# Ledger of designs, part 23: designed miniproteins, single chains, continued (4)

Each design is a single chain, and the fold is of that chain. pLDDT is the mean over its residues in the fold that is shown.

## One batch from the design tools (miniprotein)

Design m12773
Fold by ESMFold2-Fast:
Structure m12773 (fold): chain A 71 residues (1-71)
Amino acid sequence: SALEHVRKGLELAEKSGVPEAVEHFRRAIEALEKGDVEAAIQHLREGMRLAHRAGVYEAVKAFGEALDELL
């Protein structure tokens, strides 16, 4: 599920020390739990951009897999 991919990305971002991406993952989870898919997509895209810039490619992959399930 999208939630499972977001949670995996959150763990990877936390271990890699990218707090900005962690915040966007948390907001994406909150949006998904409220059924706000559009807000979740926006937070996942921003988190993926930040994780990519930080070089945490496994988190980028997890973000991308979550986006694919929502789109």
Scores: mean pLDDT 76

Design m12774
Fold by ESMFold2-Fast:
Structure m12774 (fold): chain A 81 residues (1-81)
Amino acid sequence: MEELLRQAKELEEEAERYLKETEEYNAKSNELDAKAKASKDPKKRRELLMESASYGVEAIGYASQAVSNRQKAQRLLEEAE
């Protein structure tokens, strides 16, 4: 029982770290998108948009990991009851 509660806590803490990564990558994606929209050079705009999209995809990856860890933590807590 105590071991399951400890594992659940570790998964929740890891999920919180993944959520912080999600916020940071989304912020960078938004910054690059704004720079792309301000750019008058079509080539530079395209390059910035691709970089923005890359950060956006990474953010989705971290968000997915956070959800997965929270689901695992919830199952462990249910087993500990």
Scores: mean pLDDT 85

Design m12775
Fold by ESMFold2-Fast:
Structure m12775 (fold): chain A 147 residues (1-147)
Amino acid sequence: MKNLKAKYILELLLGVPLDENLSNLLSLVGVDQEIVDEIKRILEESEDPEKALKESLSLIFEKDYSSLSLEEILTDILTNDMVIKKSGVVVPAETVRFRIADWLEIPVVDPSVLVEAILKVFKSETPESREEFKERIREEIERLLKK
């Protein structure tokens, strides 16, 4: 998969690993197969990891994130409850923050700390594995909490 950073951010926000076919998005957030296929295409074909992430999040949450910064998008997801109209699934911001904390095996932290940590890691070199990605997020959160 070409946009591995974008995939890892999606896994982080959902609190679960995504398979190569993203088929578990159907059950997790109730997106249809057409949306799963489009997200897979975006992650495989996009030359811009930031554009790939913004387009994927726009499709999942039924939002137009194309004109927003990643900071604004991540803040929206971590602070506002989302309703996926096609499935009727509600994704509460508190649930997203709890899933991130559980996935990273850390205490629940302030949304602003999560946003800063995610942005810092996303702007860095592509991690070689999911475990390296998780460790880099944990290290950045620990650094921010020691300020």
Scores: mean pLDDT 80

Design m12776
Fold by ESMFold2-Fast:
Structure m12776 (fold): chain A 73 residues (1-73)
Amino acid sequence: DDVEEVRRLGEEGRIEELRRYALEHPDPAVRVEAARELGRLEEYETLHELALHDPHPETRAVARELLRQAGVP
């Protein structure tokens, strides 16, 4: 289960691997879970990339909301 793998990577602080999942995985649900883990780790660079450029509008909306909740412009 790729979602469970992403959660484990988040627990381990594996930022580079989380970034790859968030930007490159074909399943938007897996990209969203990676975005949530990156948000918890305060890695906002990848969240900005997702908010602007993810092909799925719902994934962009989640990234934007995570940035808003963190108080990041």
Scores: mean pLDDT 86

Design m12777
Fold by ESMFold2-Fast:
Structure m12777 (fold): chain A 59 residues (1-59)
Amino acid sequence: MTEENVKRAVDFILKSPDPELAMTVVDDAVEQISKTDKEAAEKIREAAEAALAEKQKQE
């Protein structure tokens, strides 16, 4: 599991002023990664979606 990429995606979502648009950017990156490693791409997407939901519950 590529934890560095997961952390980067999560931080990107949490730092973004528009988390929905940030998720779109993450989806594009996941699509590129999925061409070489589908498992890593799914882990990154799942973590980003969880971060998006958490950010929505936060302030």
Scores: mean pLDDT 77

Design m12778
Fold by ESMFold2-Fast:
Structure m12778 (fold): chain A 111 residues (1-111)
Amino acid sequence: MAAARAAAERLAAEARRLLEERRPDFLAGAMAIGRLLGREAGEELRAAIETALTGDVAEAAEAMRRAAELLAEGARAAAERDPALGQFLAEVLEAARRIADLLAEAERLLA
């Protein structure tokens, strides 16, 4: 129990460190998603980033899964019209998936 909790705390801390380090990219991604998929989608991505930084592990994991879904949709929408934007969103998506995986493992260890 204590070892599992300590491992979960380390994984959640690493996930939040990665998110904070990449925060400008995620905010730029939210602006791009707002232009590609509509204002509500961009606001949802921004809210997901805030939840991932401030919420509990389960809330953060769900928020980052949703962020990855929005980034994947945006990358597909951008791919033919703006390949550079599509590539940028694909890179932010890869970061979001890595963060989501760390949070999901932390959530699993706390269950």
Scores: mean pLDDT 87

Design m12779
Fold by ESMFold2-Fast:
Structure m12779 (fold): chain A 89 residues (1-89)
Amino acid sequence: MKKFSSKEEFLKELEKIKEKLEKDEEKKFAVNTIDEIKDFIKNNEISIETLNKVLEEIEKYLKGEISVDEFTEKITELLLNDLAGEKIE
């Protein structure tokens, strides 16, 4: 999988994924989840390691390996755990 060195590169990739999901009427619901993830990442300091893990879960969802609910739960957990780790060590 491609790894990102910056938050800006990751946000650009999320935008591309969002555009791809918007073209799939069956997956339009996931567009809202991607928007929420983008907003959260823009407003919070998230590690590059966590961003790469988030991308892995997005790729699994795009391949049909996980459901949208599982995708949303896993990404939320990854983002919240990164923030908790930064604040608490």
Scores: mean pLDDT 72

Design m12780
Fold by ESMFold2-Fast:
Structure m12780 (fold): chain A 68 residues (1-68)
Amino acid sequence: MDALIEEVRDRIRAALPDASDEQIERAARDTALAIERFRELTGEVTEEQRQAIVDDTIETLRAELAAS
């Protein structure tokens, strides 16, 4: 989980450099939990599915930053 959070955090930071460290950390944690939950339900998460979940998180954060 921790390694997954770090990877997701790096991806979010690269896409949204203006986001705060706190926003990125929360988003990375929530995304990692979503990926783990999906794996628990389906037995495995493909790279494509993991990318889609991360991309959805980035778009959600971008919308929140624009609304704030």
Scores: mean pLDDT 79

Design m12781
Fold by ESMFold2-Fast:
Structure m12781 (fold): chain A 87 residues (1-87)
Amino acid sequence: SSAELERRLREALARLRAAIEEGASVDTIEQALMAVLVEAREAIDAGDLALVEETLRGLREAREQTTDPVVRASLDAAIAELERLRA
């Protein structure tokens, strides 16, 4: 359901933000980002543009929060891919 997808995606975004805020390992942050991308692709397939926009906003916020260049590059790649897929 749309509500279940929204819940899972928001939980995945919250875990990603928490991992970055806590200074978790790159591997932990990458795993959290992968979880966000799985749910974001489901939102694209469902045509839920509002949820895709919320996800992109969350990822851009995460990008501004991180000081790690590897994490930043991964977030930049994820943002670019989701922007391409929604177009």
Scores: mean pLDDT 87

Design m12782
Fold by ESMFold2-Fast:
Structure m12782 (fold): chain A 85 residues (1-85)
Amino acid sequence: GMEGARKSVEELTGKALELARKGVEEGKEELIKKGEELLKLVYDSGKAALEKAAAEGNEEAKELLEKIEKAKEELEKLIEEYKKK
């Protein structure tokens, strides 16, 4: 159900941001790239189904979409910080 989707989104977005933050902290672009790839997988695989459920009034799906979008914004900020060195 949606509980399974919530757990997967929370665990995968958390891991993606953890990898990206570690990459910025340690100057390892490869870790940032792995975090970006993991978040892209979550976005691409889940977005359409969650958008449909949210449009149908599923509040948890709406929360998960907001969580994915916030994780994407945080990752983009981390990438910009890395580029500035």
Scores: mean pLDDT 80

Design m12783
Fold by ESMFold2-Fast:
Structure m12783 (fold): chain A 60 residues (1-60)
Amino acid sequence: MERLTFRLAGHEITVVKEGDRVRVFVDGVEDPARASEILQEAGVEAGVEFVLAGTELLLS
């Protein structure tokens, strides 16, 4: 299990990788779409694709 936590635009974003599954949390709530919005707002374009990939894995 791999976990990365960082702060962006006043929010805490946590990414957890469990096997082939990625989960994204915003302020302790699993919400990859909200995390993507925050990353776009902060101007971190590379992070958007990562959050979207997490959303796709969550929906499969």
Scores: mean pLDDT 67

Design m12784
Fold by ESMFold2-Fast:
Structure m12784 (fold): chain A 98 residues (1-98)
Amino acid sequence: MIKLEVTPEKMEAKAGDTVTVTVKVTGLDPSKTYTLTASLYFDGKLIASQSKTVKDGDTVTFSFTLPNVAGTYTVVATLKDENGNLLTRTKATVTVTA
């Protein structure tokens, strides 16, 4: 079973701060390469997205600069295969204050 573990460095941040999110990927075919995308959402709107190539057992870090807007942000980690097929996704939230 494929597993994505999304861990924000901090669960609370201030508007305009940089947030760092660590994603650990397990349960992949170790002979294959995959694309891991971390996407930052606010109020259903995509704010930023970054993609990295990953293999089984990899831990990758993504850094996002938050907009100067307080509220709840969602980081979505999405894993795709070599053909671009969606395999799995998971989410973490960060609370942002003014």
Scores: mean pLDDT 84

Design m12785
Fold by ESMFold2-Fast:
Structure m12785 (fold): chain A 87 residues (1-87)
Amino acid sequence: SKNDEILEKLAEQILKVLEEYSKHLTPEQRERAIKAAKEMLIAARKLAHENPDATPEQLLDVAIETAEKLDPELARYLREHVKVPEE
């Protein structure tokens, strides 16, 4: 589906950005970032399944908002580096 394709593109971008972000993290910071990334993907996937009309921006917003609750530093980095995927 369109939302599944958007979600996969978002996940790919998030993982790429997370890989760069994690290069300078302590083990404790990395563990927190991984947990945040997992919760982000769960939240975005839930929105995609519940709202088939969800925009790429809405999927990214819910993901980053979820990350901010768990790891505000990661959320800030993601806001600066993740681009909304094209439809």
Scores: mean pLDDT 80

Design m12786
Fold by ESMFold2-Fast:
Structure m12786 (fold): chain A 65 residues (1-65)
Amino acid sequence: SAEQLERAVANARKAAEAEGKGLALLAGADEYTITVEVIDEETIKVTVTAGDLTLVSTAKVENMG
């Protein structure tokens, strides 16, 4: 449902914030950028960039219906 997707996006952003801080420390960067994209009703793409380091993750919603 749309509500489940909205919660999944919010949770993905929260996780990406923690990941971005860690990536910035590893890269020796003062800043990080997070992009969360909804690919479809069951798939969320998260991109975190800090300095010259980039991490791309894909999360799937367990309820495929």
Scores: mean pLDDT 77

Design m12787
Fold by ESMFold2-Fast:
Structure m12787 (fold): chain A 81 residues (1-81)
Amino acid sequence: SRAEELERVRRELEEARSVEEAEEALERLGRLLEGEFRLRAEIALALGRMMRAVGYSEEEVLEFLKREGLEIADAALESLA
Protein backbone atom coordinates (compact mmCIF):
# COMPACT_ATOMS: atom_id res chain seq x y z
CA SER A 1 0.00 0.00 0.00
CA ARG A 2 1.01 3.66 -0.30
CA ALA A 3 1.24 3.89 3.51
CA GLU A 4 3.64 0.90 3.59
CA GLU A 5 5.83 2.50 0.89
CA LEU A 6 5.82 5.81 2.81
CA GLU A 7 6.76 4.03 6.07
CA ARG A 8 9.64 2.29 4.25
CA VAL A 9 10.96 5.64 2.92
CA ARG A 10 10.50 7.19 6.39
CA ARG A 11 12.71 4.39 7.82
CA GLU A 12 15.29 4.99 5.05
CA LEU A 13 15.37 8.69 6.05
CA GLU A 14 15.81 7.78 9.75
CA GLU A 15 18.67 5.40 8.88
CA ALA A 16 20.43 7.72 6.38
CA ARG A 17 24.07 8.32 7.34
CA SER A 18 25.18 10.36 4.32
CA VAL A 19 23.80 13.25 2.28
CA GLU A 20 23.58 10.91 -0.73
CA GLU A 21 21.43 8.39 1.22
CA ALA A 22 19.14 11.17 2.48
CA GLU A 23 18.82 12.69 -1.02
CA GLU A 24 17.94 9.26 -2.51
CA ALA A 25 15.28 8.65 0.16
CA LEU A 26 13.82 12.17 -0.26
CA GLU A 27 13.74 11.75 -4.07
CA ARG A 28 11.78 8.50 -3.60
CA LEU A 29 9.47 10.30 -1.15
CA GLY A 30 8.81 13.01 -3.77
CA ARG A 31 7.95 10.37 -6.39
CA LEU A 32 5.45 8.70 -4.02
CA LEU A 33 3.73 12.02 -3.20
CA GLU A 34 1.53 14.50 -5.07
CA GLY A 35 0.77 18.21 -4.98
CA GLU A 36 2.03 20.13 -1.94
CA PHE A 37 3.98 17.19 -0.46
CA ARG A 38 5.86 16.54 -3.72
CA LEU A 39 6.68 20.25 -4.01
CA ARG A 40 7.92 20.31 -0.39
CA ALA A 41 10.22 17.35 -1.11
CA GLU A 42 11.57 19.04 -4.26
CA ILE A 43 12.16 22.32 -2.37
CA ALA A 44 13.99 20.48 0.45
CA LEU A 45 16.27 18.76 -2.10
CA ALA A 46 17.01 22.08 -3.85
CA LEU A 47 17.74 23.80 -0.50
CA GLY A 48 20.06 20.95 0.53
CA ARG A 49 22.04 21.37 -2.70
CA MET A 50 22.21 25.15 -2.16
CA MET A 51 23.42 24.65 1.44
CA ARG A 52 26.20 22.37 0.18
CA ALA A 53 27.15 24.88 -2.55
CA VAL A 54 27.47 27.80 -0.06
CA GLY A 55 29.65 25.83 2.38
CA TYR A 56 27.43 24.13 4.95
CA SER A 57 29.01 20.94 6.31
CA GLU A 58 27.87 17.49 5.15
CA GLU A 59 26.58 16.92 8.72
CA GLU A 60 24.43 20.09 8.60
CA VAL A 61 23.05 19.21 5.14
CA LEU A 62 22.31 15.62 6.25
CA GLU A 63 20.46 16.79 9.38
CA PHE A 64 18.46 19.33 7.33
CA LEU A 65 17.42 16.74 4.69
CA LYS A 66 16.50 14.14 7.34
CA ARG A 67 14.45 16.67 9.35
CA GLU A 68 12.57 17.97 6.29
CA GLY A 69 12.03 14.49 4.82
CA LEU A 70 10.73 13.04 8.10
CA GLU A 71 8.32 16.00 8.56
CA ILE A 72 7.00 15.53 5.00
CA ALA A 73 6.68 11.72 5.41
CA ASP A 74 4.90 12.10 8.78
CA ALA A 75 2.47 14.71 7.38
CA ALA A 76 1.74 12.49 4.34
CA LEU A 77 1.16 9.41 6.54
CA GLU A 78 -1.17 11.46 8.78
CA SER A 79 -3.15 12.56 5.67
CA LEU A 80 -3.76 8.84 4.86
CA ALA A 81 -5.01 7.99 8.39
Scores: mean pLDDT 87

Design m12788
Fold by ESMFold2-Fast:
Structure m12788 (fold): chain A 69 residues (1-69)
Amino acid sequence: MVDDAARAAAEALRRSGPGEEGARAAGRAISETMGVPEEEATRAVRIALDSGLTGEDAARAAARMLGDS
């Protein structure tokens, strides 16, 4: 599930870029895959991007944060 969420989020970031729109799109993808609130998922993606991660690395970090909690 975490790997599926990370893949979906990475695809969203690839399409929409690493900005606010991309973070929201990736958060929505994680929310739909893992069943977590979209706002919480989007926040996790923003935290990963703000820490200097991009693309697939940011998506994996965000999904992992949500999967470990």
Scores: mean pLDDT 80

Design m12789
Fold by ESMFold2-Fast:
Structure m12789 (fold): chain A 77 residues (1-77)
Amino acid sequence: SALSEDQRAELIAETVERARAAAVDGRITEAELDAITDEVLAERAPDASDAERAALRAEVRGILSLPSAGIEILPTP
């Protein structure tokens, strides 16, 4: 089922907050970010479609990549 705009905004905000809390020295790996995103989706939107999951991952990466976020996303080795 499609996520509402309010539900999507809430999931994005929660995922960004968890990612910022998990970051060490303002750095987080892609694997850590994906794990956090998948955890939020499992808890809050387990029935989300693959398209909705991909869209959430893209939006969270976009927000964390802004200069104001103070976060560097590192590739997983």
Scores: mean pLDDT 81

Design m12790
Fold by ESMFold2-Fast:
Parts: sequence; C-alpha cells; structure tokens
Structure m12790 (fold): chain A 69 residues (1-69)
Amino acid sequence: MTIIKGEELEKLGVRLSILQGPLSPELSRWLHENAEKGISVEEFIEKAVKLSGLDREKVEEELKRMGLL
C-alpha cells in the first residue's frame, strides 16, 4: 500500500487545485491534519471525491503521474 506524506501531499494538492479548481476547506484541513501520519492512496482518493467533489479519474491520473499509484 502506497502512503503519501508531507511534501508529496502538498504537491498533489497544488496540482489538483490547478487542474480541477481550489480544494474545499474540509479537504485542505484533513490533509493538513494527516500529512505527518501519512495517507493511503485509496483513502486520499475517497476523501478528495467526498470532501472536495474532485473527479476520481483525474485524481488517479495525477497520482500515477507523480508515481504514487
């Protein structure tokens, strides 16, 4: 299972905000609270869709581009 931490989460958030529009405050807060602990790729995809309404397919493509999926 791939775990995303710290700077990689920040980079992913920035890339997604450029491609799909600004992240919701709820998603941004959840990412900040979990950045040190690390977030699984599957959990990230689920939260991005649920908390920010992001397109699942586009999130997965960005994760693949970053070598996280």
Scores: mean pLDDT 78

Design m12791
Fold by ESMFold2-Fast:
Structure m12791 (fold): chain A 77 residues (1-77)
Amino acid sequence: AGDMTPEELKAEMEKGAEQIEELKERADELLAHPEMTEEQKKFLEKLKEKADELVEAFRNEDLKKAEELAQEIEDAV
């Protein structure tokens, strides 16, 4: 069943937010590498902005916004 309790939904959303935060940390490590081109840095910075919005959506339990932002990130890569 796709139905979750409010506690289960909150736990999954918090997990999702943590995973996206880890991805943002990885992006920061990549941005620190001198071999990154300016175009690659701009791309990663845009992904980080979308990731910030996604983390907020997860923490606010806004499933529709989270799905839309996740799709935008998937389409960008």
Scores: mean pLDDT 75

Design m12792
Fold by ESMFold2-Fast:
Structure m12792 (fold): chain A 61 residues (1-61)
Amino acid sequence: SLEEEIERIEREILARILELDRQGRHAAAQAAMDRLNEAGRIYREDPEKGLELLKEILAEL
């Protein structure tokens, strides 16, 4: 389902954010977290648009 795909991608993004933070790349981790929070807001209004943004964020990590 769309919801399951979103949850999977969010978990992958969070894992990469944690790895960035572990590497001392705190600014990059914070920037990715800010984008993830924005995607969550967009998802509430437009789930398909939110999913597209999540995929873009993951691809940039």
Scores: mean pLDDT 85

Design m12793
Fold by ESMFold2-Fast:
Structure m12793 (fold): chain A 92 residues (1-92)
Amino acid sequence: MEAQRQAGVDALLDAKGQNTAANREAAEKALAAQDKAAETGEQKYIEEAAKLMAYLSLVLTKDEEAIKKQVEEIKDDRIKAAMLEGIEKAKK
């Protein structure tokens, strides 16, 4: 299952002109974190998934303002911090 999902993400990154080794690694880690969050419900994995999804969103859209506006709507301070860390990582 993971191989098929990773192939789909790789195709999306390629379509957006963002198929780099770093972005593929981030996508793989995001899928793993989402799986762990779904399996366990643990906050740590939810935060890791949120961080990596914020990173990928900025890489794919280049719209930092839209992503930061979305982050401001999050009620959980730890998830907000994780998403902001993902944004900073995407900025190099």
Scores: mean pLDDT 75

Design m12794
Fold by ESMFold2-Fast:
Structure m12794 (fold): chain A 74 residues (1-74)
Amino acid sequence: AKPKPSPEAEKFALEGVVYESQNKPLEALKAYEEALKADPSFKEAADRLREIAKTSKDPAVQQEAEAILKKFEP
């Protein structure tokens, strides 16, 4: 069974989704990073970061997403 994420991690992940909908990818990345800082095992935030790194056309967004993922996925 998947554990429930911490309420703080879930809040930051939701903020990330909102920033993505507003076309603010760098702010979305920061929100997902805060979610992983609150709960490093929060798979949903990590999956979102991987998707952004994969689909973003902006090299800066790709680099930041990959850097965050490397920090939390050894």
Scores: mean pLDDT 77

Design m12795
Fold by ESMFold2-Fast:
Structure m12795 (fold): chain A 103 residues (1-103)
Amino acid sequence: RMERVLELLDELLDIIEELLKNSTDRETVRKLLKELIELTLEALRKTEDHEHRLRLIGLLLRAIGLELDLEWYEPEKVISKAELDKLVKKFEKLKEEIRKLLE
């Protein structure tokens, strides 16, 4: 079940990377990145498996890298509000699946 959490966290990170590259809405990207970090820390608290812990730590390091990129990176092309809303909705759905798996 932790494998599924790791897969979903990777998919959340992919959504954030897509938004970082294709959206000027830094507040939304920052909010979702914070939620990803909080979920990853919760998963880390719920597992004692060394391999899973290393993968979660790797995910946290990637998330920190994206937080630094948010400070300096300016996307030149932007997706529509409808596409942004679709990605945010997908993120929220996957986030709720992770929360249920961690309970």
Scores: mean pLDDT 83

Design m12796
Fold by ESMFold2-Fast:
Structure m12796 (fold): chain A 69 residues (1-69)
Amino acid sequence: MVEELLKQSEEHLELGRELSEESTRLGEEGLRSTPEERRELIMRSAELSVQAILHFSESLALRKEAEKL
């Protein structure tokens, strides 16, 4: 059970990192783009950043559950 919670925590942490990295890449691309493309890229970056935060939050919750066992 502890191992399963830690595995799920690691999976969420990894997904969060991937989304965070893609968010950063799109944000940087947006800064180098035309004004029209910049808005779209920055908005996509923000959306991915929010998704990354949700995955990091779930990872932390699962880890805390594992610590109680």
Scores: mean pLDDT 84

Design m12797
Fold by ESMFold2-Fast:
Structure m12797 (fold): chain A 67 residues (1-67)
Amino acid sequence: MLTEEERKEFVEKVKPYVSEEALKALSEAKTLEEALQAIQELVKDEEAKTIALGELTEIWKRRLEKE
């Protein structure tokens, strides 16, 4: 499950690169899987998609480092 802090940080980092529709879906994502699906379905720009996927991967890695 995505924490509110992780979700807010993620949304802020991708906000300049994604559409309003994608941003809304990402802001409502409760899990990493839901965020990944929203990126795949709503983010059409390849650079924005790479940035969003990178940020999502960093959240996953940080979780593994903490616990």
Scores: mean pLDDT 77

Design m12798
Fold by ESMFold2-Fast:
Structure m12798 (fold): chain A 67 residues (1-67)
Amino acid sequence: LSPEQRRRGAEVLVRALRQLGVPEEEARRIAEMFVEGASPEELVARMRELGVPEATARAIVTDAMRV
């Protein structure tokens, strides 16, 4: 992913997680992981630790990677 795609994906992650009630600080940490090149599996696992259902987490990661 290009730096611009990573930036857009990070924004998608923060917005989606905040809409689910995840605190902004935790949403930013996940977005930082995405910018740093974390795998989809690591992102999903972290979201699940925050109470996000697996299917929802996978959908959010997919959306972030498509921008």
Scores: mean pLDDT 82

Design m12799
Fold by ESMFold2-Fast:
Structure m12799 (fold): chain A 89 residues (1-89)
Amino acid sequence: SLSPLELVQLMVEAQNRFEALVAAGDYEGAMEVLLEALEYIVENTPDPAIRAEAERALEELKKAKTIEEAREVWGRFSVRVTALLVAAE
């Protein structure tokens, strides 16, 4: 299962890969990185609150029509998960 540190590392790596692919013009690859990261979090997190946030972000991301909407979904997810992790410490 995903530890808090592994989750933070995964989220940072996914965001960095997303932005690199967007900069390269690979919008399909960029979307896939975020989708795969959220699916992995849903499957591997032991925290039901984090799982619920990841499931919501997956639903929102699947409806995103632009890269800007995808950034908004990921940003909202990141803020909410960070708040949950801080509250647990």
Scores: mean pLDDT 89

Design m12800
Fold by ESMFold2-Fast:
Structure m12800 (fold): chain A 58 residues (1-58)
Amino acid sequence: SQSSAEQALIRALTLPKRNAKVDELIARAVEEYKAGNYDEAELLAKQAITLAQKLNEE
């Protein structure tokens, strides 16, 4: 849903540690959200969060 995609994007945008791949996933999620593809936006934002969490684990 739009609300779920929005919450996932907010979490992704507020990540403390990021790299080029995390930023790429966030950028794609933003573009999908703008296109109205909320399910894809949520998926990409969650992938960015998961990757960033792995970076925090060293």
Scores: mean pLDDT 80

Design m12801
Fold by ESMFold2-Fast:
Structure m12801 (fold): chain A 97 residues (1-97)
Amino acid sequence: NAAEILRKAAEESKNPDVRTALLTLADAVEYEKQGKKDIAVSKTVAAVLILSTSPNATVEDLEKVRKALEEALKIDPNSETLKFALRVVKHLLEKKK
């Protein structure tokens, strides 16, 4: 499941902000599948805000998040939550290059 991929990535992350963001995205994906669109959007926005404002998130951390999101999106290719999060993470990676 897409949420399980994100939770596994969170367990492997050493950065607490990255871990919190991945767990929040996993919740967002589950709420999206339940049709709870407002909660899913709120959690997705919170997660990407954590990633974008974390001073200690490294390029390696963001690349791991990107890979987890791409793997999750292969399982659920129509997830607006995963598509939006992946777009933001790719943007953050470009800014650090």
Scores: mean pLDDT 85

Design m12802
Fold by ESMFold2-Fast:
Structure m12802 (fold): chain A 55 residues (1-55)
Amino acid sequence: MPKAVSAVLAVLSTYRGPVAKSTLIKDVMSLSDFSQEQVEGAISHLQSLGYIVEV
């Protein structure tokens, strides 16, 4: 899968469940070298696959 999607999934696994999108973006960017656009794209891709991100 795309590298950014893998990074988002890895960060999501550290939370108890759904997390605010802004917090997820910040954490993924802090723990990886992806841009905000790449992280947002990965989140949108995951949402299209049925993964849910709460706000």
Scores: mean pLDDT 72

Design m12803
Fold by ESMFold2-Fast:
Structure m12803 (fold): chain A 107 residues (1-107)
Amino acid sequence: SMKERLAQILIDASRLPSQADFIAALRAAGIDPRLLMAPEEVSEELLEKYPEFAKGLKNPTFMLTVPAVLNGIEPSVERPYLYVGVERTGPLPSREEVLAFLARFKP
């Protein structure tokens, strides 16, 4: 339910008119937006798997990679930080904060 809840929040929030509204929606759901994955490249496989993210998204790149995290991709020692692509301001979270956040997403 937590993974499904996060996916629904991200779909709904992607349709909001501003980054501030998106960030507010994540925080209201108890999600630190700094801990969402922000990849270097967009996978066509992810676009095909989640076609709803391609429709109506203002920044599909950051939205498409969050479902990959929800499918059990863990941060490596080399990639301890996760960010939504539009949320890169402020201090970086610690590795411990990232691991504590991910521990909340259980089956």
Scores: mean pLDDT 46

Design m12804
Fold by ESMFold2-Fast:
Structure m12804 (fold): chain A 83 residues (1-83)
Amino acid sequence: PTQEEIDEAIMEVAFASGLSSAKSSESLDKEGVDQTIKIARKLAEKGRYDDAIELLKTALSRTEDPESQEELKKAIKEIEEKK
């Protein structure tokens, strides 16, 4: 798939959780966490800080890996500071 298709799929999974067709939608692996942070940073660049923060909080609630949780929390603080 194209980069646009990948970004759209990740956005849909993060914002409208309920997709059960992909393994990454059950629990966020490191790759899923990294992509979520990337998309949240794009939202922040567009001035959509609240949307970016909510996306990261949703990912945090779906991630039980401590290292990934730390990375998500750091991204949230970074975006909050830019707001």
Scores: mean pLDDT 68

Design m12805
Fold by ESMFold2-Fast:
Structure m12805 (fold): chain A 103 residues (1-103)
Amino acid sequence: SMKEKIEKLKKYLEELVKAVENEDYDAALEAIDKIAETGLVPEEIIEALRAAVEAAKNKDYEKAIDYLLEAIELLEKADLPEEVKKALGETLGRMLVILSDKL
């Protein structure tokens, strides 16, 4: 159901943030794959998230932040359920704070 998909999305978004905070970028990429599997997030945002995590894995934090800002811009233009849009926005904001602390 839609409610079950949204709850799974929220769980996987939390796994993503925790993985990034722990600098476990392989776990972060796995969380992004699970997020993509929910079907709730546009592919372009998934691609930006993957690019951000891959850049962070390479210690290119400036590039990682640029990809997160791209994901935020894509999210603002996306036609998504309010709850999904809010959860994604909060996740992207948390990731920005974590990665900016490494600059």
Scores: mean pLDDT 91

Design m12806
Fold by ESMFold2-Fast:
Structure m12806 (fold): chain A 74 residues (1-74)
Amino acid sequence: MSEEEKREIAERLAKSFGLSFEQALEIVEAAEKPVSNEEVEELAKKFGLSPFTVEEALALARMEISILKIEKKV
């Protein structure tokens, strides 16, 4: 993904989940790789969120990344 694409996804996550842009960007970057349960707990504690909220944000980020990959192949 380009830096611009990452920023656009991060801005959407920040608005949807009430995150700072910086927190949302870190979640988008994490979503590009497999994320363990331990990493989800660490992000939740770091950001003061529930692990459930972090997992929802990761799922949305992964969906957005997948859509961009499909659009680039077509």
Scores: mean pLDDT 78

Design m12807
Fold by ESMFold2-Fast:
Structure m12807 (fold): chain A 73 residues (1-73)
Amino acid sequence: KSKLSAKVTALGIMLVAGDAEGVRALAEDIAKELNSPEIKRLGEELSRAVEAGDTERAQRLFRELVKKVDEAE
């Protein structure tokens, strides 16, 4: 539980920093821990939004990913 919360926080930091590769890698790690293809998909879309500089889309996708993590816990 607390380790997943720390990873979600780190994901948010990478998102703000514009680190698309870090976002992808960390989202994939979270998805593996939760065995969630939905979180993996959201992480891939989030990474693409960060790469494109689409801050609004990235924020929406991040909120969806956080909800899926909360639901899976």
Scores: mean pLDDT 81

